# Designs tried in a protein design run: designed miniproteins, single chains. Part 115

Each design is a single chain, and the fold is of that chain. pLDDT is the mean over its residues in the fold that is shown.

## One batch from the design tools (miniprotein)

Design m3996
Fold by ESMFold2-Fast:
Structure m3996 (fold): chain A 76 residues (1-76)
Amino acid sequence: MRALVTIRTHTSAAADVEAAIAELARTLPVLAVASSTVDDLTTTAVLMESEEAARRLAEALSRVPGVLSATVTPAG
């Protein structure tokens, strides 16, 4: 079952989150990545092949400085 990881950061941390996603994508099945910025907040959405991979990604990204939240949502 696929899952969506939603990461909210200060815009200054967005590049660090992108770099962390790229590194984790070497070992985790990342299907798609999209980001949007409104004011000083960047939201990055990562579609993962499995809920397990999504939980691992969210936990790893929550350790990146400037990450405000990382949430896992089932994606059908």
Scores: mean pLDDT 84

Design m3997
Fold by ESMFold2-Fast:
Structure m3997 (fold): chain A 92 residues (1-92)
Amino acid sequence: MTPQQLQDMSQQFDDARQSFTDAYRNWDSDSAQQRGIDTAQRVSRIPETSGAGRATIDKIQQSRDQGQKALGGLARISQRVSDQYRRQYDQM
């Protein structure tokens, strides 16, 4: 992986974290909620977050309250993944 790819991945997951945090805090906003769901579907296709993304989508389908909590968890996971890519870049 190139240094640029590591930075791009770190930024992508930080952007995802922001989207999930917005959805978690503004769950009554259809726009914020839909952006959170769309981002969860996108990260479900990335190996590092695929399990957490799919689990979050399943929870949203079963319960609104559990879906909101799962988005908060996914924001924390996205921050951790972003931090890992940033650390890998710093170690190069």
Scores: mean pLDDT 79

Design m3998
Fold by ESMFold2-Fast:
Structure m3998 (fold): chain A 67 residues (1-67)
Amino acid sequence: GARAEAERNVREAEANTRKRLKENGGEEIKVTGTVLDDTTGQLVGEALGERVVLTGPAAELAARFAP
């Protein structure tokens, strides 16, 4: 149903972000549970359990996700 589709969308976005960071040689930063949606926040926080550094506009999003 719609819930499973939403979860897949979140996981795909996380995987895509991690691939792009690997290609750009980004550093990993632990981020913890400060995100816009409770469900999205927990999934994003778990996928970003590794340390990942974001730059530019992506850094602004990361700042909202970090406490």
Scores: mean pLDDT 49

Design m3999
Fold by ESMFold2-Fast:
Structure m3999 (fold): chain A 67 residues (1-67)
Amino acid sequence: VDLDPEKTLKEQILDLLKRAGLYDERTEQAVDEALARHGLDPERPASEVDPETFIRVVADVVDLLGL
């Protein structure tokens, strides 16, 4: 996973999903919900979160989009 320390958590996750071809209106909402489940501020720098936490958030987003 390519984490840009100048991007927010939300921006990094959305960028990853766009690269995977998974970006639409629901994707942004799913990212916000996944971040809230982990108690994470979407505006926090991606560099402030550990890789394990980032992977878990992405997994929750994928789960929310798996409908």
Scores: mean pLDDT 75

Design m4000
Fold by ESMFold2-Fast:
Structure m4000 (fold): chain A 80 residues (1-80)
Amino acid sequence: MSEAEKLLEEAEKKIEELETKVKNGEVSEEELEERSKEIVKILRQYFELSSNDKEMLLRGTALAIRLVGIRTEHYLRKKK
């Protein structure tokens, strides 16, 4: 249980909450941008702590890709 793992868990929880809100149509574009910036800040700190660990970098990268997917889904849902 490293400091990096705590940041990863926090980012994952925020991503999961955001994903649920987007799926339920309960998030505005402003809220999505604000929450995305918060998650990016956490992931940036995580990457600083994990820069020499390939497994940790891959785990953080997977969460970043998931965040991009959530933002794309929100955009597509709003255009329907």
Scores: mean pLDDT 80

